Designed miniproteins, single chains, continued (2). Designs and how they scored, part 7

Each design is a single chain, and the fold is of that chain. pLDDT is the mean over its residues in the fold that is shown.

## One batch from the design tools (miniprotein)

Design m4213
Fold by ESMFold2-Fast:
Structure m4213 (fold): chain A 78 residues (1-78)
Amino acid sequence: SALEAERAAREAEIRRAIAEAERRGLTPEELLALAERYAEALTAVALEAVRLGKGVHSPEEIRAKLAEELARLRELFA
């Protein structure tokens, strides 16, 4: 099924990411912790984007603000 194929593809991507992180000296636990922090921060940014959308009504402005927040997020977890 398409759902099973998508799951298998994501599993393969995760395995490659773990192997790459290990090659760079990160443990799988460290990679997972970073992923969890990114997920939490992305959720917060998404909620902020919804709030901004209610005020500005501009997809371009929302995208610009989201990109700015994501850049700050990347710097924080670099």
Scores: mean pLDDT 63

Design m4214
Fold by ESMFold2-Fast:
Structure m4214 (fold): chain A 100 residues (1-100)
Amino acid sequence: TAEAILEEYEKIIEINTEGAIEILKLYPNNEELEENLVKRFTYLAVELEGIMATLPRALRERLVLKFTEAIRKLAELMNENNKERLREIEREIRERAKAL
């Protein structure tokens, strides 16, 4: 079901976000680590875009909210350049969700 797909992707977002937060806390101000995590969340955003096309609006909005909350948590732990890159990912996924 669409709800089961959403719940699996919410879990994927949660696991990736929790792991990223823990690593960022252990290695603060590591530019290479931050760049690698930004790349990983960029790939995740692309995957979520495909999934959003298969979800009804309410579930799509819930998925976008879960992902943007994750992005905001990561941004708080990163330098200004990578914070801006994460904000761009957030903006893009929101715009793509509205276009569906």
Scores: mean pLDDT 88

Design m4215
Fold by ESMFold2-Fast:
Structure m4215 (fold): chain A 107 residues (1-107)
Amino acid sequence: MAEVKSVEVTKTSETTLRIEVTIELPRPLSQEEALKLGEEVAKKVKEELEKKGIKVKDLSVGGESEGKTLTLTAVIELEGQEVTDELAKEIAEIVKKAALEKANEYL
């Protein structure tokens, strides 16, 4: 099973969050698999944020793999609202859960 090792949350502007999730995988992923997984995580995160009424102006997720370690970096820009501490925690949890769910699909 994939396991989340760390989640780092950085507020880069009043409307922008950077979230880095590090995951330990049961097998190495190729860089192509890591990029594809990042794209799938981006889609899932956007869907979950929209379900909560959070408007997204821009969202990207980059994937990088080194051996069995996968690092997913999400950059999320909100539309029409500022990132509060509570919202940052909620968004980080959504990104973490989406990343873990999608990583486990590659098992």
Scores: mean pLDDT 84

Design m4216
Fold by ESMFold2-Fast:
Structure m4216 (fold): chain A 96 residues (1-96)
Amino acid sequence: SAAARQALAAAVQAALDAEVARLRKEGVTEADVEEARRRLEETMEELGLSEEERERLLKEVEEALRELDREGLSLLAKVELLLRAEAELRLRHQVA
C-alpha cells in the first residue's frame, strides 16, 4: 500500500539521518567512504542486479563523487551520497 511504502521510506530516511549524524559527531575518514561504497556494491549483489545495471549505477555514483571532489565538499558528503544511493536502491526493490 501507499501508506506502508511511505512509512518504510520515512523509517529509512530516519535511519540514514541518524547514521549521518553519528558520522558527523565521530569524524569521517576515507575508510568510511570505502565502507559505504562496499555496502552499496553488496546491496546491488543481494538484490540481484545484472552486471550491466551494476556498472551503470556505479558509473553514475563515481561521477557524482568526482563532482563532490571538484566542488571541494567533505568526506561526510561523499558518505551521505553513498548511503542515500543504497537506501534508494533498497526502497525501489521493496515494490511488490
Scores: mean pLDDT 79

Design m4217
Fold by ESMFold2-Fast:
Structure m4217 (fold): chain A 58 residues (1-58)
Amino acid sequence: GDVGRRRLSRMMRGMAEGSAQALSSEDVSDLEEMAKAMSIDPEAQAVLQKQAEQVRAK
């Protein structure tokens, strides 16, 4: 169970960091909500939240 969650967290971090410009604000918010709901790696949650804030600030 936990291994699957860590794999998902890693993928989400990669998407948020590598493809931030390709993601809409809605996509970033959805990923952030999913990360929180699934108790995914808090570092991944922080990255997604920071990306969401940057998109909203723009």
Scores: mean pLDDT 60

Design m4218
Fold by ESMFold2-Fast:
Formats: sequence, structure tokens, C-alpha cells
Structure m4218 (fold): chain A 55 residues (1-55)
Amino acid sequence: DKDKIDYFLNGVIDTIKESGASIEKAVESMEETLPGSDALTEEQGKEILERVKSL
């Protein structure tokens, strides 16, 4: 679901901008959080991580 992935990705980007966190730190936090999320599949979480890493 591209819309679902884009929605989550934009939320992460906004959070990074607001908190001033580095992309590296954001990726680390997401790697710990996403596997436990019921909102996303493992595949969707992995795709979001790859997109964040590409920023």
C-alpha cells in the first residue's frame, strides 16, 4: 500500500525535522520499533527504512 507507506514516511520525516535527530539515529530507532508494530507488515517497514536511509 503505497499511500500507507507514504503516510508513515512523511510522518517520520516530519518527526526528524522537528526533533533535529540524524537520519542514522532515526533509522536505529525505527529498526527497534517497526518490528513490533501492528500497523505495518514486515515488508512495509523494511521499505520505509530503505527510503529513510536514502534521505
Scores: mean pLDDT 72

Design m4219
Fold by ESMFold2-Fast:
Structure m4219 (fold): chain A 105 residues (1-105)
Amino acid sequence: SPAGYGGLAQARTLAAEGDLKSAKEVAKQGVKTSLEDLVKSGVISEEEGRRLERLAEEIIDATKSPSDLINAIEQISEILKLLYEGKLSAQEAIQLLERYLEEMK
């Protein structure tokens, strides 16, 4: 959604400025807003939205540096964009985020 994408862009800017704590908070809100819009528009179910939100939040929380957080925000933003455009299914998005989280360990 435009509002969610704006939040993710702001989070990326905050991360680049070194404000990791604020960047994580803004990124989580941007993810939540984007997923709520996808649920309301019928692109994904409420259950799929909750699963995607939890995975994105776990990825964001697992980041330990501004560069890691910027990379995570870029990957999450691309997945949300592809979901919105109908180029990615909810199940494919879940699998991509699960893989990303595993690779961070």
Scores: mean pLDDT 88

Design m4220
Fold by ESMFold2-Fast:
Structure m4220 (fold): chain A 60 residues (1-60)
Amino acid sequence: EKEKRMKEIEKAVQEAAITLTENGDPAPSPQQIIDEAMKILGDKASREEVEEAFRRVAGR
């Protein structure tokens, strides 16, 4: 369940980056991506979980 949750958060992080680039930001900052992912996830994940997911995505 924790791994499934993390994968969903990683998808939200990737979706956030896509949304920001579609809105004209070709190189969104980590903070912008995290904030956008928090908007997508709402109450489904904490900021700490989103930050961890961002590190996992950025590390690849």
Scores: mean pLDDT 76

Design m4221
Fold by ESMFold2-Fast:
Structure m4221 (fold): chain A 85 residues (1-85)
Amino acid sequence: IDEIKKQTLEFYDTLTSYLDSLKKKYPEIQPYIDDIRKKLKEIVEQINKAKTEEEARRLYTELLNLGGYAVDTILGLIRDIGRKK
């Protein structure tokens, strides 16, 4: 369980740092990034409250899926912005 919590924090920190850098460069996507950060934080808080490794692993999988979906969506938005400017 501790290892999953460590991986969760590393993933969250890496992803949110990346999203923050994109938010500075592309202010048009700020609302989407803020929404994604909120959803990611909710799952991280649930993982921190997990009492069993099984529950933590399930939530971690949800976190990875959300993160992947978020990155794909954000890159799509950036591509559209890049075409305008």
Scores: mean pLDDT 77

Design m4222
Fold by ESMFold2-Fast:
Structure m4222 (fold): chain A 73 residues (1-73)
Amino acid sequence: AEATRRAAELFEKAADYAKQGNKDEAISYLEEAARVGTPGQARAAQIALDYAKEGDYELAASVARMTAKALRA
């Protein structure tokens, strides 16, 4: 529960920063989510990171937001 809540918070912050165009912060939170998350959460973080590195911060934010929502469900 605690670990799942923390993962959701990391993805929520990553989505917020990506949406605001704060690229360094968005990438930092996605990297942290990949480091501390389960294999599934790390995969979701990597997909969002790949979009962010290609400059698609809208898709990066969408992946992060959907992942956070699933973790809060």
Scores: mean pLDDT 82

Design m4223
Fold by ESMFold2-Fast:
Structure m4223 (fold): chain A 92 residues (1-92)
Amino acid sequence: SAAKEASRREIDEVSEAWNIGSDVSKADELAEILENDHPVAPVVEVAALLSSNREELLSKLSREVLERLIERLKKDPSSLNKLLIEELEKIL
């Protein structure tokens, strides 16, 4: 069924997005996903921000991508998002 194939593809795309967001070697792919407002962008964003390599990963992103991350975090201001914004602004 088309619905099963679509669901499988979405699961594979989300899994790949998580790997891209958490892998420093995939920083270019992460930047492209975030820049293009791709449907998996929120998954990649969360993975990158929760990564133990966050500072190294984020330092490889362009200024424009970092500014877009800050704008997205500002749309839903929580105490955690405020701390993440301050950390991202230090990299800019």
Scores: mean pLDDT 62

Design m4224
Fold by ESMFold2-Fast:
Structure m4224 (fold): chain A 91 residues (1-91)
Amino acid sequence: APAAVDESSLSPAQRAALEELAQRAEEFLKELLEEAKKKKISEEKINELRQKFLERVLAIMQELAAGAPEAEIRKKLEELFEEMKKELEKL
């Protein structure tokens, strides 16, 4: 992976916030993949989209773990969701 979160230094509150972020990202990814299937997008393109999304989510999780404000993290996640929907529409 191009980036990773070191959980050994995380507080219980930071871990809970990361778990919530991961759950929201997973729910969005499921919706994104279902829409891709409906559009008959190739498996290769779906895998590229999935990898791009997961890489960006990991980066956001690292920022949250480093103490970035929750409001900033939420905005970045919403911007990522919008970007991924636009990428799907191009395919």
Scores: mean pLDDT 77

Design m4225
Fold by ESMFold2-Fast:
Structure m4225 (fold): chain A 100 residues (1-100)
Amino acid sequence: SEAREKAIELLEEALRKVHEAANASKDLFLQQELTMIGMSISLAIKLAEEGKLEEAIEMVEFSIEKLEELKKTADKEMAEKLEEAIELLEEAKEELKEAL
């Protein structure tokens, strides 16, 4: 499915943005939370590759919720990076829903 392939590409880009945010942070708590969110996105990619699209969507939604929570207490530069990841995850979620 073209939509599934596009979703995986968007999830891979979101994962890169989350890793960049983690590497830019000097806050150990924020690094730990972003690492855990990265693991959730990695799981979403694997689930999408396996055709488990409903489970992949649930994992994407969980990742978005966690990033939105972190964004509330983040400084402006970090909030901008988190917003970029959220936008990519929202697009990936739309593509996964199209692939259903």
Scores: mean pLDDT 91

Design m4226
Fold by ESMFold2-Fast:
Structure m4226 (fold): chain A 95 residues (1-95)
Amino acid sequence: VEKYLNGMKATGYLSEEDVKEIREMIEKGESLEEIAKFIADKLLERGLISEEEAKEIIEIGKESKSYEEFFKKVNEFLLKLEIDEGIELIERAVS
């Protein structure tokens, strides 16, 4: 769990305060769906993801069986978005 939270903080998707709040939600036994909604809402409000991508994060929360599985899948999803954006920027620069 910590590895994936630190990964999302390092990429700039989550702030230190967001990570702290997520840790408190885990300690309180909040559902994966509630944590997913928190992450999706923060990222959407900051303009870092689209409404469709926010829905994907919530779906990951609904389908995941553990905190570790959930955070791993969300981290993989966000890393995929970064890679796709990086490829688009390179293609645009050489065109």
Scores: mean pLDDT 75

Design m4227
Fold by ESMFold2-Fast:
Structure m4227 (fold): chain A 77 residues (1-77)
Amino acid sequence: YEIKVIYEETESEEEAKRGRAREEGAEVAKETLPKGADAFMEAISKLSSEAGLAASEALKKLVEEGKPAVFKVYRLK
């Protein structure tokens, strides 16, 4: 396997404008999370077993800057 983690920072209003997690173009996303550190922690604990540092680095940046974001996870292969 190989998994890819994409995060897109979003705000309460911005997420509505840009189309959050559920667009026809976002169907390729394996798992999508709403903004919020709690939801990110759930996904990161799952991803770190495969992705390792990549996911934890993304989360660390978001938490430090206090930015909400949507995680999109792709399973490759």
Scores: mean pLDDT 47

Design m4228
Fold by ESMFold2-Fast:
Structure m4228 (fold): chain A 56 residues (1-56)
Amino acid sequence: GPEEKERQLRELEDAAVRAITLGDAAAGKRHLEEAHRLAGSSAERLARGIAAIDAV
């Protein structure tokens, strides 16, 4: 349901942040791309998140 989708999106975003913090920008980007596909209509917000990670 929507709550499960929201939880999975947060887990993917958290995994991306952890990967970036550990120096693995490629893994972080892949996690955000997965979140982007799962979010559907939130695609633009997630694309911005991916761009922010690329700037780190």
Scores: mean pLDDT 75

Design m4229
Fold by ESMFold2-Fast:
Structure m4229 (fold): chain A 100 residues (1-100)
Amino acid sequence: IGDYDGVAKGLQAAADALLKGAERVKEKSPEASKLLQEAADLYRKAADYAAAGDMGMAASLTLNGEDLLLQAQGELAKNGLEEEGRKISQDINDALSAAM
């Protein structure tokens, strides 16, 4: 029996980190905030699939969320917020690593 609950918790923690990041940047980069919120929704859905044991769907949704995060980092860089983008990525990586 795999650590499906651990994977699901990590993905949910990553979604929470994305939402906190979106809140931090919403005034300076509304577009990046929207992309981070969309990525958080995908990570939350991935957590639900992981909890159900559907690792293939969880992985697919996580990859789509990573693409949105990359787009958000591009928008943050355009607004001179590249350091905030790095912090958001680090928070996500820390959340995922702590649950593994």
Scores: mean pLDDT 84

Design m4230
Fold by ESMFold2-Fast:
Structure m4230 (fold): chain A 82 residues (1-82)
Amino acid sequence: SIGDDNLSLGNTLDNSGTDPQGSSDHYVLSGQHYDSQGKFVKSSDSFQKSSDILFKNNIDKKKGFDYDVNSGINYIKSSIMG
């Protein structure tokens, strides 16, 4: 799936350490795709990974905070009984 493919690419770039911005971008695309499919736990995890890589590399802290918030919101969504 697009979510799984972007998560895999994000992990590959994160592990190589060569492109933290690209790693973050792929994690965001993964999170957005999982959110659109109602996969809120996977979405939360992907946004958290994006936030973590941005903060670790001192890149766009505002986006880092925004993605941390999106992670928290999707975690809460996953915890609501339907």
Scores: mean pLDDT 84

Design m4231
Fold by ESMFold2-Fast:
Structure m4231 (fold): chain A 97 residues (1-97)
Amino acid sequence: MIKIELLLTAPASWSREEADAKVAELVQRLKRKAEELGLKIVSIEVEFAGVRDGSLTYRLTIEVEGKLSDVEKLLEEFKRLAAELGLTVELVKKEIF
């Protein structure tokens, strides 16, 4: 099992409603991409993490089962999917159990 913690940052111009909707869409796309890569998502937790430099931030915690190489692929694809939605992604923590 692999646990990943990510920080998502919305553009400073976005409202809370817009940011919440985009984060929800990103989670949906993440689930689909994990399935395509043969990864099992055990849990996904999203929480509002406050405001940094005028931008809304969210903490995303993912627990996933699969090969390490496929998880690294998922992280690269996740950054790309987030960018398509206008979100930036920072890897906070990755733990292997």
Scores: mean pLDDT 85

Design m4232
Fold by ESMFold2-Fast:
Structure m4232 (fold): chain A 93 residues (1-93)
Amino acid sequence: MPSRAEIEAELERMRAAGAPEEKLRLMEASARLWERGEEAMLHHMRLLEPAAEALREGRLEEARRLAEEALANSPDPEAMRVGIEALELAAKA
């Protein structure tokens, strides 16, 4: 994954290029996850993997249920919410 400094540099480049707000939000969500630490990010990504797979397959109801399960099983619900937000933004982008 990109470092926080790399994400910030990319955000600045994207703003200068007139990138859409949705892409900027995705990069900011990634930066917030990275603030929690790399291990925490990888752990939350692993918990979200089933939801991400269901989302890619277009199974929106299943993806939502799996995301809720990941939130319930997460030791850090706030970080998990940011991860879910990033997945939703990525699916729209």
Scores: mean pLDDT 70

Design m4233
Fold by ESMFold2-Fast:
Structure m4233 (fold): chain A 70 residues (1-70)
Amino acid sequence: ERPVLSPENRIELAEGAAEMALATYLVLYKKGKVTEEELRAFVERLLERYRREFPDDPRADELAARLLAR
């Protein structure tokens, strides 16, 4: 059986975790549970971590553009 901590699983897990965390914070923002400032701080921290782990992935820049461009 495939081990959970394989390199393939690490990449998939990290991507899924980032997407879920981002979606969760957006929902909290829409519900008024977090401020725009808190959302931006969270996105910045999340993107920095994602870029560090997946520097060749354009997804981080796309997510930043969508969330920070108002």
Scores: mean pLDDT 65

Design m4234
Fold by ESMFold2-Fast:
Structure m4234 (fold): chain A 75 residues (1-75)
Amino acid sequence: QIDNIQNQIDQLMSDYGQARLNNDIPRAQSISDQIDSLMDQFSSVASQDQYQRIQDHIDDQNIQNMQQTMQNISS
């Protein structure tokens, strides 16, 4: 189900953000691998547009995580 994969990606992106804030590189890499696996599953059931939408969402979350990290350094 598309919604289930999207929800799993959202949870993993949250965990990825926390791993980056903690400078936990091995954890971040593990989470990235899980996201890649879910994207492979999603690509088999989703249209190109749906796949791009999820990819754009991941990109937006990465920007947010980077911005949050910069703010923590600046504070």
Scores: mean pLDDT 73

Design m4235
Fold by ESMFold2-Fast:
Structure m4235 (fold): chain A 96 residues (1-96)
Amino acid sequence: EEVELLKKLREEALKIVTDPQVRAAIADFLDRAIEAVKAGRKDVAISYLNEAALAATRASPEQARRIVDLIAETLEKLGYPEQAKALRELGDRLLA
């Protein structure tokens, strides 16, 4: 269930980002998050989701906002609404 949520996040995020270096960084962090969930390490997965969001802020403002919102939505679905809120607040400050 959580693995499928992260795979869907990966597919959608990589369709949005056009910069190949930013796309590669996001893909790497999301792949690491998927492996962490498979290993039962949700704390490590959350850390990688935060890193993916920070990498996304290096894209255009429109792409960065969309990807950060997708990651925050995924965190909410994983049961981490406070982490999702913090991520959206960080995104608002970096993308303003």
Scores: mean pLDDT 85

Design m4236
Fold by ESMFold2-Fast:
Structure m4236 (fold): chain A 90 residues (1-90)
Amino acid sequence: SVEDVEKQLKELEKKFLEALKKNDYEEALLQVIKINSLIMDLIEEGKLDLAKKGLKRAIELLEEAKKALPEHAKEFEAGIESFKELLEEI
């Protein structure tokens, strides 16, 4: 359901932010991969409004990550660009 997907996205967001607080780049990257996988599943299922909402939030989270882990800013920027391109296509 829409509610179940929103709860899943919020849980992944929480884990991502917790990883940033711990300066754990590898864990933050794992959560981004899981968020991306969920968004791709939503696109495949035709749940485009939820996918767009997830993409916009993922971009915000990666912008926050660039500030928290500036040594990995280039990698996070690449993720932001990929999500922005996908958002323009759907």
Scores: mean pLDDT 87

Design m4237
Fold by ESMFold2-Fast:
Structure m4237 (fold): chain A 97 residues (1-97)
Amino acid sequence: SSMSMQQQGSQARQQADQNVRTSQEERRRAEQDPSVAGDSLGRISGLARRNQQWADQLPQVRDYLLQSQGIILQQGSRVADIQSRYNYRQVQQRRDQ
């Protein structure tokens, strides 16, 4: 509420760095346990939306935030692939029972 534009930009960059790390941890978790991929994808998508919102509000750090968002979206794509493959296998197993 009372933060300067420079403080907002600094906080947004620090949060973007953390969001990148968190998205990578979520991807590793989904790779180890595909059953959590849906939850991991939801969290990663939330992080990407937050970065986009900051980029829209803070032109001075937009390029940095959009670069971080690109990395987060790449992790999301990997988790979405894991989820899709897991769901396909679960459907096949149910048909064979």
Scores: mean pLDDT 85

Design m4238
Fold by ESMFold2-Fast:
Structure m4238 (fold): chain A 77 residues (1-77)
Amino acid sequence: LNEEAARRLREIAREAERRGDLEAAKILYQTAEEVEKAKSVEEAIEIIRRGASEVSKIDPETAKRAEEVAFEVESKA
């Protein structure tokens, strides 16, 4: 779950980077790395939601996509 979530976050980050949203991309790449190192599913969900919250201040649509990853992880836990 955590590795799949991290992979999806990196895909979203790459798309943001291609659009020129470098700060949003940076936040999501860091979030993905933290998710891979999370010790529990609950920790991973909190990490993703925190990252999405930071991104929402810059790019609300990219943040929404990151939040969807958190919902997917929660539904499979």
Scores: mean pLDDT 82

Design m4239
Fold by ESMFold2-Fast:
Structure m4239 (fold): chain A 90 residues (1-90)
Amino acid sequence: SEVLELWQKTVEKVLPHLTPEEQALLQKQLENLKKVSEIVDEKTFAETALETMEGWRDRVKLYLSPEQQAKVLPIIEETIKKLKEIVKKL
């Protein structure tokens, strides 16, 4: 899945900027998305993946330090932009 590959690459880029506890939460979310991808159609999966990434953007803004936000938010926003384009094509 193009959506799942995009999510995996985003997680790899974000992980170095997170604490171990934050890393565990993000990795758990990726594993949950992998399970969802086996059950739903590609359009529903793309929409779920987008909603989940937007939820992570909100979490980053609320709970991460300003320094972490400066490093992580550009990565998340780029992924959200790409996911929106994928959803439009489905």
Scores: mean pLDDT 87

Design m4240
Fold by ESMFold2-Fast:
Structure m4240 (fold): chain A 76 residues (1-76)
Amino acid sequence: GMLSEEEVKRYAAEIQAAVVLTLAKNGRISPEEAADAIIRIYEKTGDKELARQFADALESINPEAAKRVREAIEKA
């Protein structure tokens, strides 16, 4: 069977976030740029649970950047 449009959007968001987190972990982008990218993914998906998972992964790289993501989720 084919994935639903919502499932495709969710998987696309997960892949985008994984790339962003990998780039931040390897110092290719700043943790702040990674936080901003994750916030934009959240704004497009509305998925607070998924965004919290990305914030948790980002916390192991930079706690302040992870806090920025969590604050953006709580304000929405």
Scores: mean pLDDT 83

Design m4241
Fold by ESMFold2-Fast:
Structure m4241 (fold): chain A 96 residues (1-96)
Amino acid sequence: KTEVSVKAVAAMLNLTSAVTAAELGRIDDAIQALKDAEGIVRELEKQGYITPEEAEKILKAIQEARDAAMAGDVEKARKYSQEALKLLNEAVDKYL
């Protein structure tokens, strides 16, 4: 419970940071936070704490947020970062 909770919270904090950075137009900060969250989500999948289907949905939202941020679309970057955060929270809720 402790290990998965720590990783889940770290990923959630990174996605929350990505939302805030996108809202403030800090594109490089948003991209970095999304990359950090992606790494943690992949670890959660490898350890079996989330299903491959849950991981695929979260990672797709993270990728859409990164693509939007790179294109300068701060609204889409924020939207997809929020979607990734929601999907991650739903996947790990049973461990929190």
Scores: mean pLDDT 85

Design m4242
Fold by ESMFold2-Fast:
Structure m4242 (fold): chain A 61 residues (1-61)
Amino acid sequence: YIVTVQLKDGTVIEVRVSQPVTKDEITVEELINLNLIGDDAVRLLAHAKPEDVLKVLKTEK
């Protein structure tokens, strides 16, 4: 699955995850725990802290 999230600064990132995210919001920490690709996690942490809440824009498979 691919989750598209928006950070507080307006940055949009696609993250590859093991399970679909059905919530409108997710924490960085929760998203990293579902993440399949380390590079996605590195990009996420470059812009946000683990406790930050991200807006979920869409989930695709």
Scores: mean pLDDT 79

Design m4243
Fold by ESMFold2-Fast:
Structure m4243 (fold): chain A 94 residues (1-94)
Amino acid sequence: MKAKELADEAIRHLREAIEALEKGDVQAFTRHLQRAVDALVEMGKEMGKEEEILKRVSDFLKKLTEAFNKGDKEKAIEILREMIAYVEELKKEL
């Protein structure tokens, strides 16, 4: 896949993850989040920025884990929107 197509795939899965969280569908949320992460990692490989993107993804996943540990659904959704903004910013470089 081209890096731009992987970016679009990641954004779609992150949006689906937000919708799943809003509906309380934890299984769908986890599936879409994993697919978004996979697309971001592959995009990083295509861009020659695998390590940089892995670090940013790890930072976002840590923030998401902290939000879930606090039961803060609104904060989890906010972090997912930050992830979408990050991917959209990367896409501008493609």
Scores: mean pLDDT 86

Design m4244
Fold by ESMFold2-Fast:
Structure m4244 (fold): chain A 92 residues (1-92)
Amino acid sequence: YVLLYYNKSVPRTTAEKILLKAAEFLKSKGITKGLAVIAVGLSSDKDRFYNMLVFPSDIHPLEALSKHSAILGVKVTSPLVSDVLKAIEKEL
C-alpha cells in the first residue's frame, strides 16, 4: 500500500520520526517488510519536505529517506502522524 503525507513544511528530523513510528507500528503487528519513503521538498530548501510517500519496501526507512531528496512537485493533503497510523491499521 501507499500512504501520502504532505505538510506545509516538515523538517527532516520530523519526517524521520514519522517514518520510524510507522515502521515500529508495522513491526508491532508482525509486518517485517520495511517502509520506503520518497521525500519531496522545494528546490530552495532541501532540509524541509512538503511531500512524503510511504510504502512497503525492503529498504530501511531512514536509508530510503537519505537517498531520496529529489523534487517531484507532488502536492497532496497532509494528515497528522495519527492519520498515517490509522491508514496503516486499515491495511492490516
Scores: mean pLDDT 46

Design m4245
Fold by ESMFold2-Fast:
Structure m4245 (fold): chain A 70 residues (1-70)
Amino acid sequence: STTELEQRMKKIYQEIEDLARESGTPEVGKLLREAQGILSRFPRMSPREQEEAVRRLEEILKKVKEIHQK
């Protein structure tokens, strides 16, 4: 459902933002800006676009976690 996708999106975005606050690298900054773009467009997306957006946010989170650990 749209509500479940929105809740999942917000949870993943919060994790990205929290990690990005601790990492001042240009690479993390680019990933955070991409995630912010997804967040801003999310309410106007179709359910299919929202599913794709959540998958992209999961990929961004994985990349941010890998950078944060170094």
Scores: mean pLDDT 84

Design m4246
Fold by ESMFold2-Fast:
Structure m4246 (fold): chain A 73 residues (1-73)
Amino acid sequence: MDEEIKKIAEKKKEELDKQGKSDVEKATIAGNEHMDYYGKDEKKAKAYEEVAKEYSKPMADAGREAARELAAE
């Protein structure tokens, strides 16, 4: 199960990398596809969610750090 999801995710990353788009655009495309397959194809939905997380991870990490700074009054 997890290996199949990883294979789908890796293939999607290769396709997005060939398009020469920014990480933000790649995360957006993968996120949209995750939503398109949500409740229809669980393996593709999970694979595309993982791709979106990988490309958005630097932004998510920066957002968590900013929230921590705001909480540290």
Scores: mean pLDDT 71

